# Designs tried in a protein design run: designed miniproteins, single chains, continued (3). Part 22

Each design is a single chain, and the fold is of that chain. pLDDT is the mean over its residues in the fold that is shown.

## One batch from the design tools (miniprotein)

Design m8739
Fold by ESMFold2-Fast:
Structure m8739 (fold): chain A 61 residues (1-61)
Amino acid sequence: SPLEKQRIRLEIVRGMFRIARSALEMLAERTTNPALREQLRAAVEAVDRAIAELEEQIRRL
């Protein structure tokens, strides 16, 4: 169905963002550069917001 296709697309994008979040978090943990660490943490927050919006869209399907 169209709803099943939409859910699959959203779940794929959510999975990609979860992988990106994990990578950014690992880099933030391991960096010795404070400016880079803060930028990576800001990127994690942005990705978390995107994941939350995708979860909301999936819930409404």
Scores: mean pLDDT 90

Design m8740
Fold by ESMFold2-Fast:
Structure m8740 (fold): chain A 67 residues (1-67)
Amino acid sequence: LSDEEIEEILEIIERLGTLGVVTEDEEGALKEMSEKTGLSVEVVREVVRLLEAGDRKGAEELIRKNL
């Protein structure tokens, strides 16, 4: 994976995460993130947790390990 592909994946997750909060459908948002990124729902949930904690570097490394 290129750094640009990882950044695109992160942008998809951040965008859908915002929509999930607005629509009160967090599980639906996680499923859509999984479908669009190729990551499992469990991995996407952990990526979201890392981003919420401010650990963008950890989120990027988790994406690299699972793709």
Scores: mean pLDDT 77

Design m8741
Fold by ESMFold2-Fast:
Structure m8741 (fold): chain A 102 residues (1-102)
Amino acid sequence: SAEVEALRQRLRAAVAALAEANAALAEELEELEAKAKEGDEEAAKKAEELKKKLLKEALKWLLEFEGVPREEAEELLEKMSFEELEKLYLEKLKAIREKLAK
């Protein structure tokens, strides 16, 4: 349907914006994960912190896509643990897949 195609187009735009905004963080994460595999414990800790930051950015884009203001999204996400952020992200993805008639 036209509505489903419009939703897909908006999701593609949101994913592209997220990728652009997080390109530098993604590159830093790859370097830290490479060092962590070589036994660098500090690099492993920094990699986990960057994963949390990337997850928060993904959730901010998803919440903004749903019409939540950026400031409200940032306030909500700041108080959440990594496990809570991951659970919310999976629930948001499930809701989007349902809307796209998976």
Scores: mean pLDDT 71

Design m8742
Fold by ESMFold2-Fast:
Structure m8742 (fold): chain A 77 residues (1-77)
Amino acid sequence: MPQPTPEQVRDAIREAGRELGLPEDVIERAAEAGQRAAEEGFSTGQSISRAAKAAMDGGLSTEQASLLGGRAAELLR
């Protein structure tokens, strides 16, 4: 399968964040970080990890950020 586009990575993170009931500002921060990482040529897993890090910088716990990343990865299957 071809790698997901930066837009698909962004959309998966947004959907995962909405399903988890996260604040919109945190979702947008994570989605932007994931999209930018994918645009820079990072793998899907690395892009999701960058999104999770941005979510933690936005105030999420490690557990919440892990759930966000896991759900986003599932949506990009």
Scores: mean pLDDT 85

Design m8743
Fold by ESMFold2-Fast:
Structure m8743 (fold): chain A 66 residues (1-66)
Amino acid sequence: SSKLASVVTSVGVLGVGYELDGNEEMAKLLFEAVKAALAGDIDSAVKHLEEAGLPEVAEEVRKLSE
């Protein structure tokens, strides 16, 4: 859905922000979540988002991928 694409794009932008801020560990988690979501691996995307401390975003990704 267009809403899922928007959420995934926002996670990618957030990842770039962390990378520019020198937080490479957080950036990696967010980029892996984006890669998983684009591959249709929603379970892995949700796990990476939860590990990044974004459980509400993880739940939104799960709901929008139904």
Scores: mean pLDDT 85

Design m8744
Fold by ESMFold2-Fast:
Structure m8744 (fold): chain A 91 residues (1-91)
Amino acid sequence: MDQMRQIIDDMFDQYRRASQGDTQSIIRFMQIYDDYIQLSRSNTVDFDDDTSRQMRRMVMGYSYFRQGNFQRAADLFGISDPSSFQRARQQ
């Protein structure tokens, strides 16, 4: 099975759970996203429009989270409470 596709599927699963308020899924998403960035440097993947939009939201959400802008990160993950991201950042 394609390792890149497995990582993407796992990221989408964790993103979905994070959007439901699971703080642990935010942490898991960030860890998987780091793996994705490492692997993406040597791989190319074509995405459909829905997957491409979701990937853009994830990339932006990760960027804001890394910058400490938890409100914008929460908005991009569809989470109403940015404190979940703040808690994830502390772990």
Scores: mean pLDDT 71

Design m8745
Fold by ESMFold2-Fast:
Structure m8745 (fold): chain A 85 residues (1-85)
Amino acid sequence: TLEERLRRLEEEIERLESEPKSEENEERIRRLRAEILVIRFVREALEPTEEALERLRKEGAEPSLIRTAEAVAESLRALREAIEE
């Protein structure tokens, strides 16, 4: 489940924080926190993000903003698919 996956990621962060200090552990913690953040938004943000992306494309928004929205939508789709499979 989504909740179980989030709890496992939080447990892994706690484990890494209890280990000796290292840049490798800091990078892993940042990655895990980013994954938790994205997963928390998957169910709430996917549809609104896809709708916003389509509107941004139609309105000719700045390329950087469109690219950001594309990356977010792609990440949300990939995560939802991975969670639900």
Scores: mean pLDDT 78

Design m8746
Fold by ESMFold2-Fast:
Structure m8746 (fold): chain A 104 residues (1-104)
Amino acid sequence: SHMEAELARLKAEEDAYLERIRKLTTPEQQPWLDARLAEIDALVAPFEAKSPLLGAINRLNLYRDLLIEVMRRLPPEVRAKIRQKRDDIYNKMLEDIKKKLEEL
């Protein structure tokens, strides 16, 4: 069903955000992170009870906000490296699109 496919897609995005959050946090930050994830579960529970899709969307938004918070706490040099990698991926995508258009 379309709803099952959409839920699976949102779950994959959730897992990707969580993996990135965990990679950007130190071992000393894990108790804080676990507490934040438990708070998110509690905040999302009433929405998930009404609609699994609403729960998934709200969880994804809260995980995105948590990732932004974690990234803001990184040293400036680490933040610059992450930004550079993102910009390199974006620039490569634009270059690939340009090449395809020139071949038409």
Scores: mean pLDDT 81

Design m8747
Fold by ESMFold2-Fast:
Structure m8747 (fold): chain A 64 residues (1-64)
Amino acid sequence: GPLSREEALARLEELRRRLAEGADPAAIVAEMQRLGKDIRANPERFPEELGEEVDRLGVEAATR
């Protein structure tokens, strides 16, 4: 089904934790791109700040 706000936040926090624990940055970037696309496709469902946080984590992962 469509991604809920709570589910999106939980996935973002899980990705942050995995990146901090030394997970493969390329895998994190791929998941972040998918999450970011779903958030941006439904701007009325998600706060703008959530999209910004996804972008920030994606940049952090891509620069490791």
Scores: mean pLDDT 75

Design m8748
Fold by ESMFold2-Fast:
Structure m8748 (fold): chain A 105 residues (1-105)
Amino acid sequence: MLSEMEKGIEALEKAGADPAVLEALRWILEMVKRGASPEELIAEAARRGWISEDAEAALRAVLAGRLEEAERHMRRFLAANPDDRDGQLIVQGLGVAIAIILERE
């Protein structure tokens, strides 16, 4: 998964993705490599304004095992931002990063 995340970022860069999205995804990858917790990743992404309150709530609900609550928050995020491909890519990158961290435990 970590190698796939690195390749995904390279593919997005070659496709001409927004530099701000690439910066966010590279920061997420670097934090995973440094051993950051899922909670630290979510809190800092929210503080930087990279994710909405619904996206933050969805990711926190996944960590707590509240999958039905996570699904409701994710539906609200997607409904509010249907054409926000950049925000969706950052949320997807956080989800992958969290999965990598949890698999190590």
Scores: mean pLDDT 79

Design m8749
Fold by ESMFold2-Fast:
Structure m8749 (fold): chain A 87 residues (1-87)
Amino acid sequence: SKEELLKKIEEALKSEDTDGDGTILASKLPEILKSLGFFPDGDQFLELLQLVTGKEYVKEDDKIDYKKFVELLKDEKVFEWFLSFKK
């Protein structure tokens, strides 16, 4: 289900949050997504980061709030788009 997938995504992101502050480095997100079976291209990944952060320019060392990322994926249009990254 969508709810089970979102929980799995949050748990995978939380496992990479070594500081426990609710964030991960933007540079870590692609490998986490790949481990979950999601393979966005560079443009899709940049668009995803822009949606999560609200920033036009996202740097690799920027911190991504992964709870905000999971909340973003609760939107049906965003979720369907995100599922298009799945192989």
Scores: mean pLDDT 81

Design m8750
Fold by ESMFold2-Fast:
Structure m8750 (fold): chain A 72 residues (1-72)
Amino acid sequence: SPEEEKKKFEQFKKDVERALTFLKETSADKQLTKEKIVKYLERQLNSFSPNSPYKPLAQEELDKFKSELEKL
């Protein structure tokens, strides 16, 4: 349902925020950790319905997250 897709998107945003906070605080093996987190978030993104209006919004959040990772 659209409501469940919205809740999924809100959870995805929280997961992205937590991941970024964790990576800012992590000092060891950042590259491997970054790769694993990106793969996890990409799998979450791919779990959205192809026709969901929230899938493009989740993609924007992931792209923004990847841009922030370039600074770390």
Scores: mean pLDDT 83

Design m8751
Fold by ESMFold2-Fast:
Structure m8751 (fold): chain A 55 residues (1-55)
Amino acid sequence: DQAFNKALEQVQKEYGLKEPALAAFAAVLLGKKVTDESILEIADPVQRKALLMAL
């Protein structure tokens, strides 16, 4: 899926998303629910903030 891959590249460049925050963003794009608990499990606070800004 070319559009999906481009969206992931975009958030990596603009927000600096890395694993596991990048995986959480990919799950949202696929229509999966991301809970507040799963976001809080992202140990890096910079990555958590970047994920919330990208969503």
Scores: mean pLDDT 74

Design m8752
Fold by ESMFold2-Fast:
Structure m8752 (fold): chain A 83 residues (1-83)
Amino acid sequence: GKAVEYAKKAYEYAKKGDLDKAIEYMDKAAKELEKQGRGIEAGSALGVGLISYGVGKTIKDDEFAGKGLAKAAERLVEIAKEL
């Protein structure tokens, strides 16, 4: 479904350092998962990813920011595959 596709795109963007696109596709994945009753788990994964992103940007470590978003996107893929 769309949630898996969006979460995979988020992971690919995070891995290539396109952090804005990674966040955009993570949000799209989380919204699709919310429609299927998995909003709390998806929101939690997105929140953890955004915290890692914020920490990475604050310490000027875009690799740390990207790794945090990639890990969160992997979790969104796992949640989406359970549906």
Scores: mean pLDDT 84

Design m8753
Fold by ESMFold2-Fast:
Formats: structure tokens, C-alpha cells, sequence
Structure m8753 (fold): chain A 67 residues (1-67)
């Protein structure tokens, strides 16, 4: 599955980002959480194709959250 492949690569390349996110432990609104995740993807992801796809999916999700 394309989604499973993307999630696997995100998990592998963003191990440090997930540690940072887990350590945050503060209540964020869902939009702020998604924006933080986009920032972490830009900072930690090294695979350009997976990074682009992950950001596109987050942007799609952010648009749905605004509705």
C-alpha cells in the first residue's frame, strides 16, 4: 500500500522528530499539531519524494480540518 510505504519511511527517517514530538507533552489544537508535524518533516526527512508526498497529505488534511 502506498500509504503504508510512506508511513514506514516517515517513521524510519523521522525517529528523532517523533522523540521530539513525544517529549512536547502539551495540548495543541489539531491544526497547530499538523503545522508542527510539517515543520518536523521539513527538518528531519531526507527522502525528497517521501517528504513531498507527506507534506501534500498533511496539506490535504489541514484543508479538511478547516471545513
Amino acid sequence: SEMDEILKKIKEEMEEAFKELAATAKPLDPIDTALLLKELIEKYMKDEEVKKKAIELLDEGLEKLKE
Scores: mean pLDDT 70

Design m8754
Fold by ESMFold2-Fast:
Structure m8754 (fold): chain A 80 residues (1-80)
Amino acid sequence: MDAQIAELVELARRAVELARAGDNEGTLRAVRRLQELGAAFSATASDEQLQRLAEALRPILEPHEEAILAAARAALEAKA
């Protein structure tokens, strides 16, 4: 339970680091992994667990959301 939240938090922090470093491909991989694990967690999590995850991720992702989205988009464009 707490281990899954900790893993998602670590992936979120890595996505921020990669986006800020200009690693577009690394950022896209981290975002996709977050979506995959987040979907699996949401399928089995209680509302209370989902609230704890949201509270843990918000201060990490929200300040860097635009940078993460820009990096992921750039990686997708580069795969033309």
Scores: mean pLDDT 81

Design m8755
Fold by ESMFold2-Fast:
Structure m8755 (fold): chain A 61 residues (1-61)
Amino acid sequence: MDPEELIEEARQAIEAGDVERTQELYGKLLDKSVEAAKAGDTELQLRLSEVAAEVLRAIQA
């Protein structure tokens, strides 16, 4: 999945209140963040980490 599509799906799942989908996407966001870090794409890694934090806050709310 393209990282931009993943970010968009994560935000849509948060808006929909779909906890199960949000949890699935959280794992995918973390995996993509690690891939970006390994590739040296610090900006993408930070964006993915920020969205993952938003997802985590939504799950815990």
Scores: mean pLDDT 81

Design m8756
Fold by ESMFold2-Fast:
Structure m8756 (fold): chain A 81 residues (1-81)
Amino acid sequence: SAPQYSKEEAVELLDKVLEAKTDEEMIKLAGEASQALASLGYLDLASRLDEAVVRYITDPESEELREELLETVKEIKEELS
């Protein structure tokens, strides 16, 4: 079984999403961050992140949806601080 995430690890994953150099890495890290948030009981934050990821992957050419995903990550990170 995968190790249980800490709040610090969830924040670190959110930072890695913002620093991602490729869309594939960004999507993968966002998914991992969502799992970490859900495991910590931040179900609303996890759901919000998942929704932003799903919107982006259905239209990966959209700059607006990419910006929405990154803004969602920033907002979640601020709510955790």
Scores: mean pLDDT 84

Design m8757
Fold by ESMFold2-Fast:
Structure m8757 (fold): chain A 92 residues (1-92)
Amino acid sequence: SAELTTDIVVEAARLKLNLTDDQINLIADALDTYYQSKQKVYLPKSIVISSILDALREPIENGSSLDTLEKIIESQLLEEDELDIAFEKVLS
């Protein structure tokens, strides 16, 4: 979780996205759960984090609630899982 929190903060700074501590923790907790559920990961974590932050940019700028952001993160992680599976097939 500490590594993911750092990676999220660094990527958010690169993208010039201002995150609250609650938003950082929400994203880190969702990613921790996601990676714990996977046997193997093919897509780099930096790509997954960047995709999630890109999906969250407009909702965050519009002042969306944490509940709304959680649903967006969940939806995006489902898409990332499908991409990871597709990438595995290309590498095999």
Scores: mean pLDDT 83

Design m8758
Fold by ESMFold2-Fast:
Structure m8758 (fold): chain A 55 residues (1-55)
Amino acid sequence: MEAERRYRNLSPKEREKLVLDEEYKRTLQSFKALNDKEGIEEAKKLYEERKKRLE
């Protein structure tokens, strides 16, 4: 898996950011498949909030 190499020497903070980014990408793909505009907007809002807290 492509993510395996990225996890090998990451700090806990970097690992959390990577997981958050991957979860966000998957969530967007799911909502796009359902044509759920509201879900996409909410996913973006939650992603930005969580990403800011991980800084």
Scores: mean pLDDT 74

Design m8759
Fold by ESMFold2-Fast:
Structure m8759 (fold): chain A 87 residues (1-87)
Amino acid sequence: MTPAEKAEQLLIRAMQAFADGNYEEAIQLAKEAVKLAEEAGDPRLVGRAYIVLAQIYEKLGNKEKADEAYEKAREAGMQEAVDRIRG
């Protein structure tokens, strides 16, 4: 698999873990997806990975880490998606 394909699979797994309430696993998978998306040089994938990571932190009540991850998603060009999620 390419780094981009592996990042997409990790994001799917992170979202499944998040839906199942396995927040620690979801964070680890989302962080790994960020690394692979950066290696792939895919700004949209980097932004999507940071959005997933931010949503997990927000669910856990960690506003500081959630805000940081949302800002990284905006920097990657996902500002419109972040604005729709946050209002």
Scores: mean pLDDT 84

Design m8760
Fold by ESMFold2-Fast:
Structure m8760 (fold): chain A 107 residues (1-107)
Amino acid sequence: FRSPEELERLRKELAPFLEKLHKETGYRVAVSPLDSSAEIAKGVALAIVRILKGESIEDIAEELSKLVEDLEALAEELERLAKLFEESGYPDLAKKLRELAELLKKL
């Protein structure tokens, strides 16, 4: 996504999905966190949507590196979500999230 406005729309579109995940698994991803995790939440939302659109992990990582300052925190959050998605019956998405997290840690 080329603009912060597009990222905000994606965050809002994913909010019901993230709320469902929290209800079913106890995992909490704050789409509007009060702390510095607001940037991390946006990065997570962008990563999930772009993976679902079939974009390359490398292109997604490049975009995220420009939007998110704390790439280590983002990578850790993506790894946590990957485990949760795997447990929820989305193993392909989980695999892509793990690949993205590994690439971000090497940047």
Scores: mean pLDDT 67

Design m8761
Fold by ESMFold2-Fast:
Structure m8761 (fold): chain A 72 residues (1-72)
Amino acid sequence: MIEKYVVNGKVSIGELISATFEEAEKKKGRPLSGEERLELIKKVEELWNELTGGAKFASKEKAKEIIEKAVA
């Protein structure tokens, strides 16, 4: 699923947030509430800073790790 957001082996935080919403909705089998979306954005941002050090782009591997941890 993340593969469609990867450009030249890189993923931006905005693309990662979109991929995380898709994965979370798929896992829950329903659309996310506004509160759930805000909580996921916060969690993705925290994981992004932890794993990338505030980089502008993440590798595909780090992007997958962030999604897995965010939707756990």
Scores: mean pLDDT 79

Design m8762
Fold by ESMFold2-Fast:
Structure m8762 (fold): chain A 100 residues (1-100)
Amino acid sequence: SKLLELLDKMVEELEQMVKEKKKPEEMLELLEKQAKKIVEIAKKELSESLTEFIEEQLENMIKTSREIVEEYKDNPELARELILKTAKNTAEGIKQLLEL
């Protein structure tokens, strides 16, 4: 439950950053910070194998978001939308796994 709340909060905060036209680099910083918190809770509440899977999914999200920031430096509006979509897809995938 707390893990699901953290995933929802991460997406909600990113949606707000898109609306406020924050720098894509600031969205990346939020993702890195929230990913660390999510992994810490997962280590306390879940099996080692589930925690490892979540950690890998979050690492892939951060890597993809970093690549988006670099590729779309001249188009920050598109970068923001792509980072948000990446985070939403990652959060939804983790939620589906946790509900099994």
Scores: mean pLDDT 88

Design m8763
Fold by ESMFold2-Fast:
Structure m8763 (fold): chain A 92 residues (1-92)
Amino acid sequence: SKEKVEELKKKILERHPELVKKLAEYLGISEEDAALFIATLAAEINRKGEEYVEKQLREAGIPEELRKELIEAAKEIKEEVKEILELKEKEE
């Protein structure tokens, strides 16, 4: 579901434009890649839990304020990410 991933990236850019810009500038990547990064964090929260993801971001050297914003944004979209992954499994 490439279309569902693109839709999710657009929703992240719409809901959290300043966070996406801040992350893109911090990592030296595009805003589209920053939105995908946030979607990936949501998938990891579903798989490993919030505490694991927080630890990984801290070990990666991401500042505390940015880590808080990333975790909250990822938590907001984690159910949408889970539904996209479940739909992919059912269409085999």
Scores: mean pLDDT 80

Design m8764
Fold by ESMFold2-Fast:
Structure m8764 (fold): chain A 100 residues (1-100)
Amino acid sequence: SLADQLRALRDETLARLRAEMERAGVPEEVAAELLSLVDHALSTVIQMVERGASREEIAAEVEGARRGLVALARKHYPEVVPIVERLLAETTARVLALLA
């Protein structure tokens, strides 16, 4: 199902984000907060899919969450912005491809 594909993508995204932040020497507290926020955002998208939300609504939520998370990282954790921006852009593109 689409929801199962999104769960797999969520798990992959969280694993990649954790690994890249660890390699970059990001403090554990910062890494944990960002992982929690990304997990929440992707879980929200999965819940929307399970509730039968439109493709347009899901696409808007995904793009809004990506922009919000990048802005939050830029404000509080500027050193992680390149990692967050790249991985969330890739994840957003993959979510949108699954909706097409």
Scores: mean pLDDT 88

Design m8765
Fold by ESMFold2-Fast:
Structure m8765 (fold): chain A 86 residues (1-86)
Amino acid sequence: MAAEKLVEALREKIATSEGPAEKIAAAEELAASPEKLKEALRKAIEEALKQGMSREELRELAEEALGESESVRLLAEIVLEILEEL
């Protein structure tokens, strides 16, 4: 699923935390600030592009995710906005 790949990119930054408590704290910090969430997503997108994922693939995944739940749709909208800023 498209949302799963977006979440996977975010998880990779959180998954560098060593323990469950650190992962929960990192997730809470990102959720507490929309600006931090957007910045984390931007870095994840830049990293995915450097790893060989195309802008078109990311856009398609985000557009597919717009049809999913509201939380996923919000993430997809932020991703599309970031892609337009690049």
Scores: mean pLDDT 61

Design m8766
Fold by ESMFold2-Fast:
Structure m8766 (fold): chain A 75 residues (1-75)
Amino acid sequence: MSIEEVVGLALRAIGHILDGDYEGALRDAEELFKAGENDLALKIARQVLEAAERDGAPQEVIDRARELIRRIEAA
C-alpha cells in the first residue's frame, strides 16, 4: 500500500467517525491493519471504541472495535 493510499484510508476513517459510521471506520482500520499500518489502525480503532461507547452505538460495533484492538495489539 502506498503512502497516498494509507493517507486516503485514514481520511476516510476520520470521515466515517465524524458521520457516526463506526462500521465504516472499523472497515477502514481493518484495511490499514492488513496493510501493516498497525499503529494507525490501532489509533483509529481506539477512537471508534471511545466514540461508539459515548454515543451508545450497538453492542456489535463496540465488540468489533474491541476485537480489532486486541488483534492489532497481539501482532
Scores: mean pLDDT 86

Design m8767
Fold by ESMFold2-Fast:
Structure m8767 (fold): chain A 110 residues (1-110)
Amino acid sequence: DEEVKKRIEELERRLAELEAQLAARPEFYLRTSVPVERAAEAVARGILAPEAYEYREGEGGKELELRLDPASAALLAEAVRLTAELARINKEKTALAQFYIRTEELLRAA
């Protein structure tokens, strides 16, 4: 139990460092279209700066067009790995791991 708790603490610390790097980086260059709710979740988590996106008219109505740079792709891939490992140890983190997987998939589609 103590070994598991120490591993969770280590993974959470590494994730916090990655999220800080994502929040501190310069503007994004890759574009992806996402539903407004998903983009708002990423902004609320500090993964995307509010100015890193713009609204556009899509076939399904108004959509948020996100711009991400290649460095953000590498950080997101690392966050996917960390949150997947964290979710294996702590099932409460499954939604967080799924969020990062979905975000990386949207980036790959751009």
Scores: mean pLDDT 62

Design m8768
Fold by ESMFold2-Fast:
Structure m8768 (fold): chain A 81 residues (1-81)
Amino acid sequence: SSIQQTLQKLDEQGRELQKQAKEAIKNGDISKAIELTKQLAKVYDKMVDLMIKHNMPISEIIKAGAQLTLARMQLFALQKE
C-alpha cells in the first residue's frame, strides 16, 4: 500500500540519519551529531503518528515508539555535554 511505501521510505531515512549521526560522534562533531539526531527524532515521530493514524498493529507502533525514545535520549545526552 502507499502507506507501507511511505513508512519504508521513512525507515530508510532514519537508518541513514542514524549512520551519519554515529559518524559525526566518531569524528567529534557534536554540533552535527545533535542536528542529525534532531532530524532522526522527527522521522520516527512522523512514523509513529502515521502508524497510529492508519491503525497499524500496536506491536509495530511500540517498536517505532521505542526507536523515537532512544533518539530523544541520545539527543538529551549530546546536549548535556
Scores: mean pLDDT 89

Design m8769
Fold by ESMFold2-Fast:
Structure m8769 (fold): chain A 86 residues (1-86)
Amino acid sequence: SVLEEFKEWLREKAEELLAALEARDRARALAILEEMQRYFEEVRPSLSDEEAKEVMGLMVEIARVVAEGWRTGDVAAARRRLREIL
Protein backbone atom coordinates (compact mmCIF):
# COMPACT_ATOMS: atom_id res chain seq x y z
CA SER A 1 0.00 0.00 0.00
CA VAL A 2 1.01 3.65 -0.35
CA LEU A 3 1.06 3.94 3.46
CA GLU A 4 3.42 0.94 3.87
CA GLU A 5 5.71 2.19 1.06
CA PHE A 6 5.84 5.63 2.71
CA LYS A 7 6.64 4.14 6.15
CA GLU A 8 9.45 2.01 4.65
CA TRP A 9 10.84 5.14 2.95
CA LEU A 10 10.64 7.00 6.30
CA ARG A 11 12.76 4.24 7.89
CA GLU A 12 15.46 4.84 5.25
CA LYS A 13 15.25 8.62 5.80
CA ALA A 14 15.52 8.14 9.59
CA GLU A 15 18.88 6.39 9.06
CA GLU A 16 20.04 9.28 6.84
CA LEU A 17 18.94 11.78 9.54
CA LEU A 18 20.89 9.85 12.19
CA ALA A 19 24.00 9.94 9.96
CA ALA A 20 23.56 13.73 9.57
CA LEU A 21 23.28 14.09 13.38
CA GLU A 22 26.47 12.03 13.90
CA ALA A 23 28.27 14.20 11.31
CA ARG A 24 26.82 17.34 12.96
CA ASP A 25 25.64 18.40 9.50
CA ARG A 26 22.65 20.64 10.28
CA ALA A 27 22.14 21.68 6.64
CA ARG A 28 21.87 18.01 5.58
CA ALA A 29 19.44 17.22 8.43
CA LEU A 30 17.20 20.15 7.43
CA ALA A 31 17.35 19.12 3.74
CA ILE A 32 16.26 15.57 4.64
CA LEU A 33 13.36 16.88 6.76
CA GLU A 34 12.30 19.11 3.83
CA GLU A 35 12.49 16.11 1.43
CA MET A 36 10.28 14.11 3.82
CA GLN A 37 7.68 16.91 3.97
CA ARG A 38 7.74 17.28 0.15
CA TYR A 39 7.20 13.55 -0.42
CA PHE A 40 4.37 13.51 2.16
CA GLU A 41 2.61 16.32 0.27
CA GLU A 42 3.03 14.29 -2.96
CA VAL A 43 1.46 11.09 -1.50
CA ARG A 44 -1.12 12.84 0.76
CA PRO A 45 -3.96 12.63 -1.86
CA SER A 46 -3.48 8.81 -2.00
CA LEU A 47 -3.97 8.43 1.79
CA SER A 48 -7.24 8.29 3.74
CA ASP A 49 -7.80 11.06 6.30
CA GLU A 50 -6.95 8.61 9.11
CA GLU A 51 -3.74 7.46 7.35
CA ALA A 52 -2.70 11.07 6.63
CA LYS A 53 -3.23 11.96 10.31
CA GLU A 54 -1.11 8.95 11.38
CA VAL A 55 1.72 9.93 8.99
CA MET A 56 1.57 13.60 10.08
CA GLY A 57 1.91 12.44 13.71
CA LEU A 58 4.94 10.29 12.80
CA MET A 59 6.62 13.15 10.92
CA VAL A 60 6.06 15.58 13.83
CA GLU A 61 7.57 13.03 16.24
CA ILE A 62 10.57 12.44 13.92
CA ALA A 63 11.18 16.22 13.79
CA ARG A 64 11.01 16.41 17.61
CA VAL A 65 13.45 13.50 18.04
CA VAL A 66 15.89 15.08 15.54
CA ALA A 67 15.65 18.50 17.26
CA GLU A 68 16.30 16.88 20.67
CA GLY A 69 19.20 14.83 19.26
CA TRP A 70 20.70 18.02 17.86
CA ARG A 71 20.24 19.87 21.19
CA THR A 72 21.71 17.08 23.38
CA GLY A 73 24.18 15.47 20.95
CA ASP A 74 22.77 12.10 22.10
CA VAL A 75 22.53 10.29 18.75
CA ALA A 76 22.10 6.90 20.49
CA ALA A 77 18.92 8.12 22.22
CA ALA A 78 17.62 9.56 18.92
CA ARG A 79 18.35 6.23 17.14
CA ARG A 80 16.52 4.22 19.82
CA ARG A 81 13.48 6.54 19.68
CA LEU A 82 13.27 6.61 15.86
CA ARG A 83 13.44 2.79 15.69
CA GLU A 84 10.72 2.59 18.38
CA ILE A 85 8.25 4.84 16.48
CA LEU A 86 9.00 3.46 12.98
Scores: mean pLDDT 86

Design m8770
Fold by ESMFold2-Fast:
Structure m8770 (fold): chain A 62 residues (1-62)
Amino acid sequence: ALGESGEEVRAIQRRLHLAGLDVAIDGVADEAFVAAVREFQRRAGLPDDGVADAATRAALSD
């Protein structure tokens, strides 16, 4: 969610960066982070709600 921070956010940011999305690896879930999650969700055929739920994380893990 927007405003979250920490190691979980960094892990997701690294996955998004490796997937070719332009996102900083700073551990902060800002608007750019949420936008990157939504873009990834659209590309993966998932609901684009910007929440890194279990389905989004599973898609990012490979």
Scores: mean pLDDT 75

Design m8771
Fold by ESMFold2-Fast:
Structure m8771 (fold): chain A 87 residues (1-87)
Amino acid sequence: MQREVAELLRQAARAVEAGDAARLQELADQLASLAGRIPDPRVQQLAQQAADALRWVARNIDKLSDEQRRAIADALRGAADLLLALA
């Protein structure tokens, strides 16, 4: 489960860098669906919060600067790396 969440976060980082709102929405839906299946309540909450954050980014992607998109992508990769280190 943690590896699956981490992989979705890494895919989301690439979608943010690409400005791909449709892909971010798909990944948010996948994270929300996966969250309901996660037995660890902390990882479940993180996956749900990540899904909500990706939906916000998807709605606002055209308003974000390249620097802001890189910062968001870096944060998503950092979260993925942390989840993998704790697994």
Scores: mean pLDDT 84

Design m8772
Fold by ESMFold2-Fast:
Structure m8772 (fold): chain A 94 residues (1-94)
Amino acid sequence: SEKIKALELAIKNLEKAIELAKKGELEEAVSYVLGAASEVQSLLGKEDPELSRELSELVHRAEQAYKEKDVEELIKVIEEMKEIVERKLKELKE
């Protein structure tokens, strides 16, 4: 399934974002977050508007954490986004 592959790729990109944030590469970390959220919203946003809303809220929180240079909050937001994407992946596989 194209949707399953996209969610799996989004999870890998969010894992990379966490790694980058831990290294202090906050701009690159946020870039990976935006890419992952955009891909999921493009493929699933029309059929799951609540998922799209949750991802948009987390993107906003990630951008605010980046502006504030709050590494701990940025990592927390990325982990929350990853959990939401993993939950959606589980729903589609079951």
Scores: mean pLDDT 88

Design m8773
Fold by ESMFold2-Fast:
Structure m8773 (fold): chain A 87 residues (1-87)
Amino acid sequence: MSSLLNVPATRENAEKLYKEALENIEKAIEAAKAGDVGSATVYLMNANDYLSTAVSLLASIDLQEAIDLLDEMGPKIQEATDLLLKT
């Protein structure tokens, strides 16, 4: 029983992490548009780290929710990356 995941707490933690990922993606886009490649790169790295952890947590309790999160977040990260590469 001590080895079982606390599903509600795991979902809550995943939600906090994907929110951090979203905030970092928005900051990366703003920095890229401003021509600040260094800051944009750091924010993108942070966003990828938060998203990876959130997806891993969700996959441990509901694989479909993890897939849905990747489908939602993937295009946003790609947009930020494309803007950074064009800067």
Scores: mean pLDDT 79

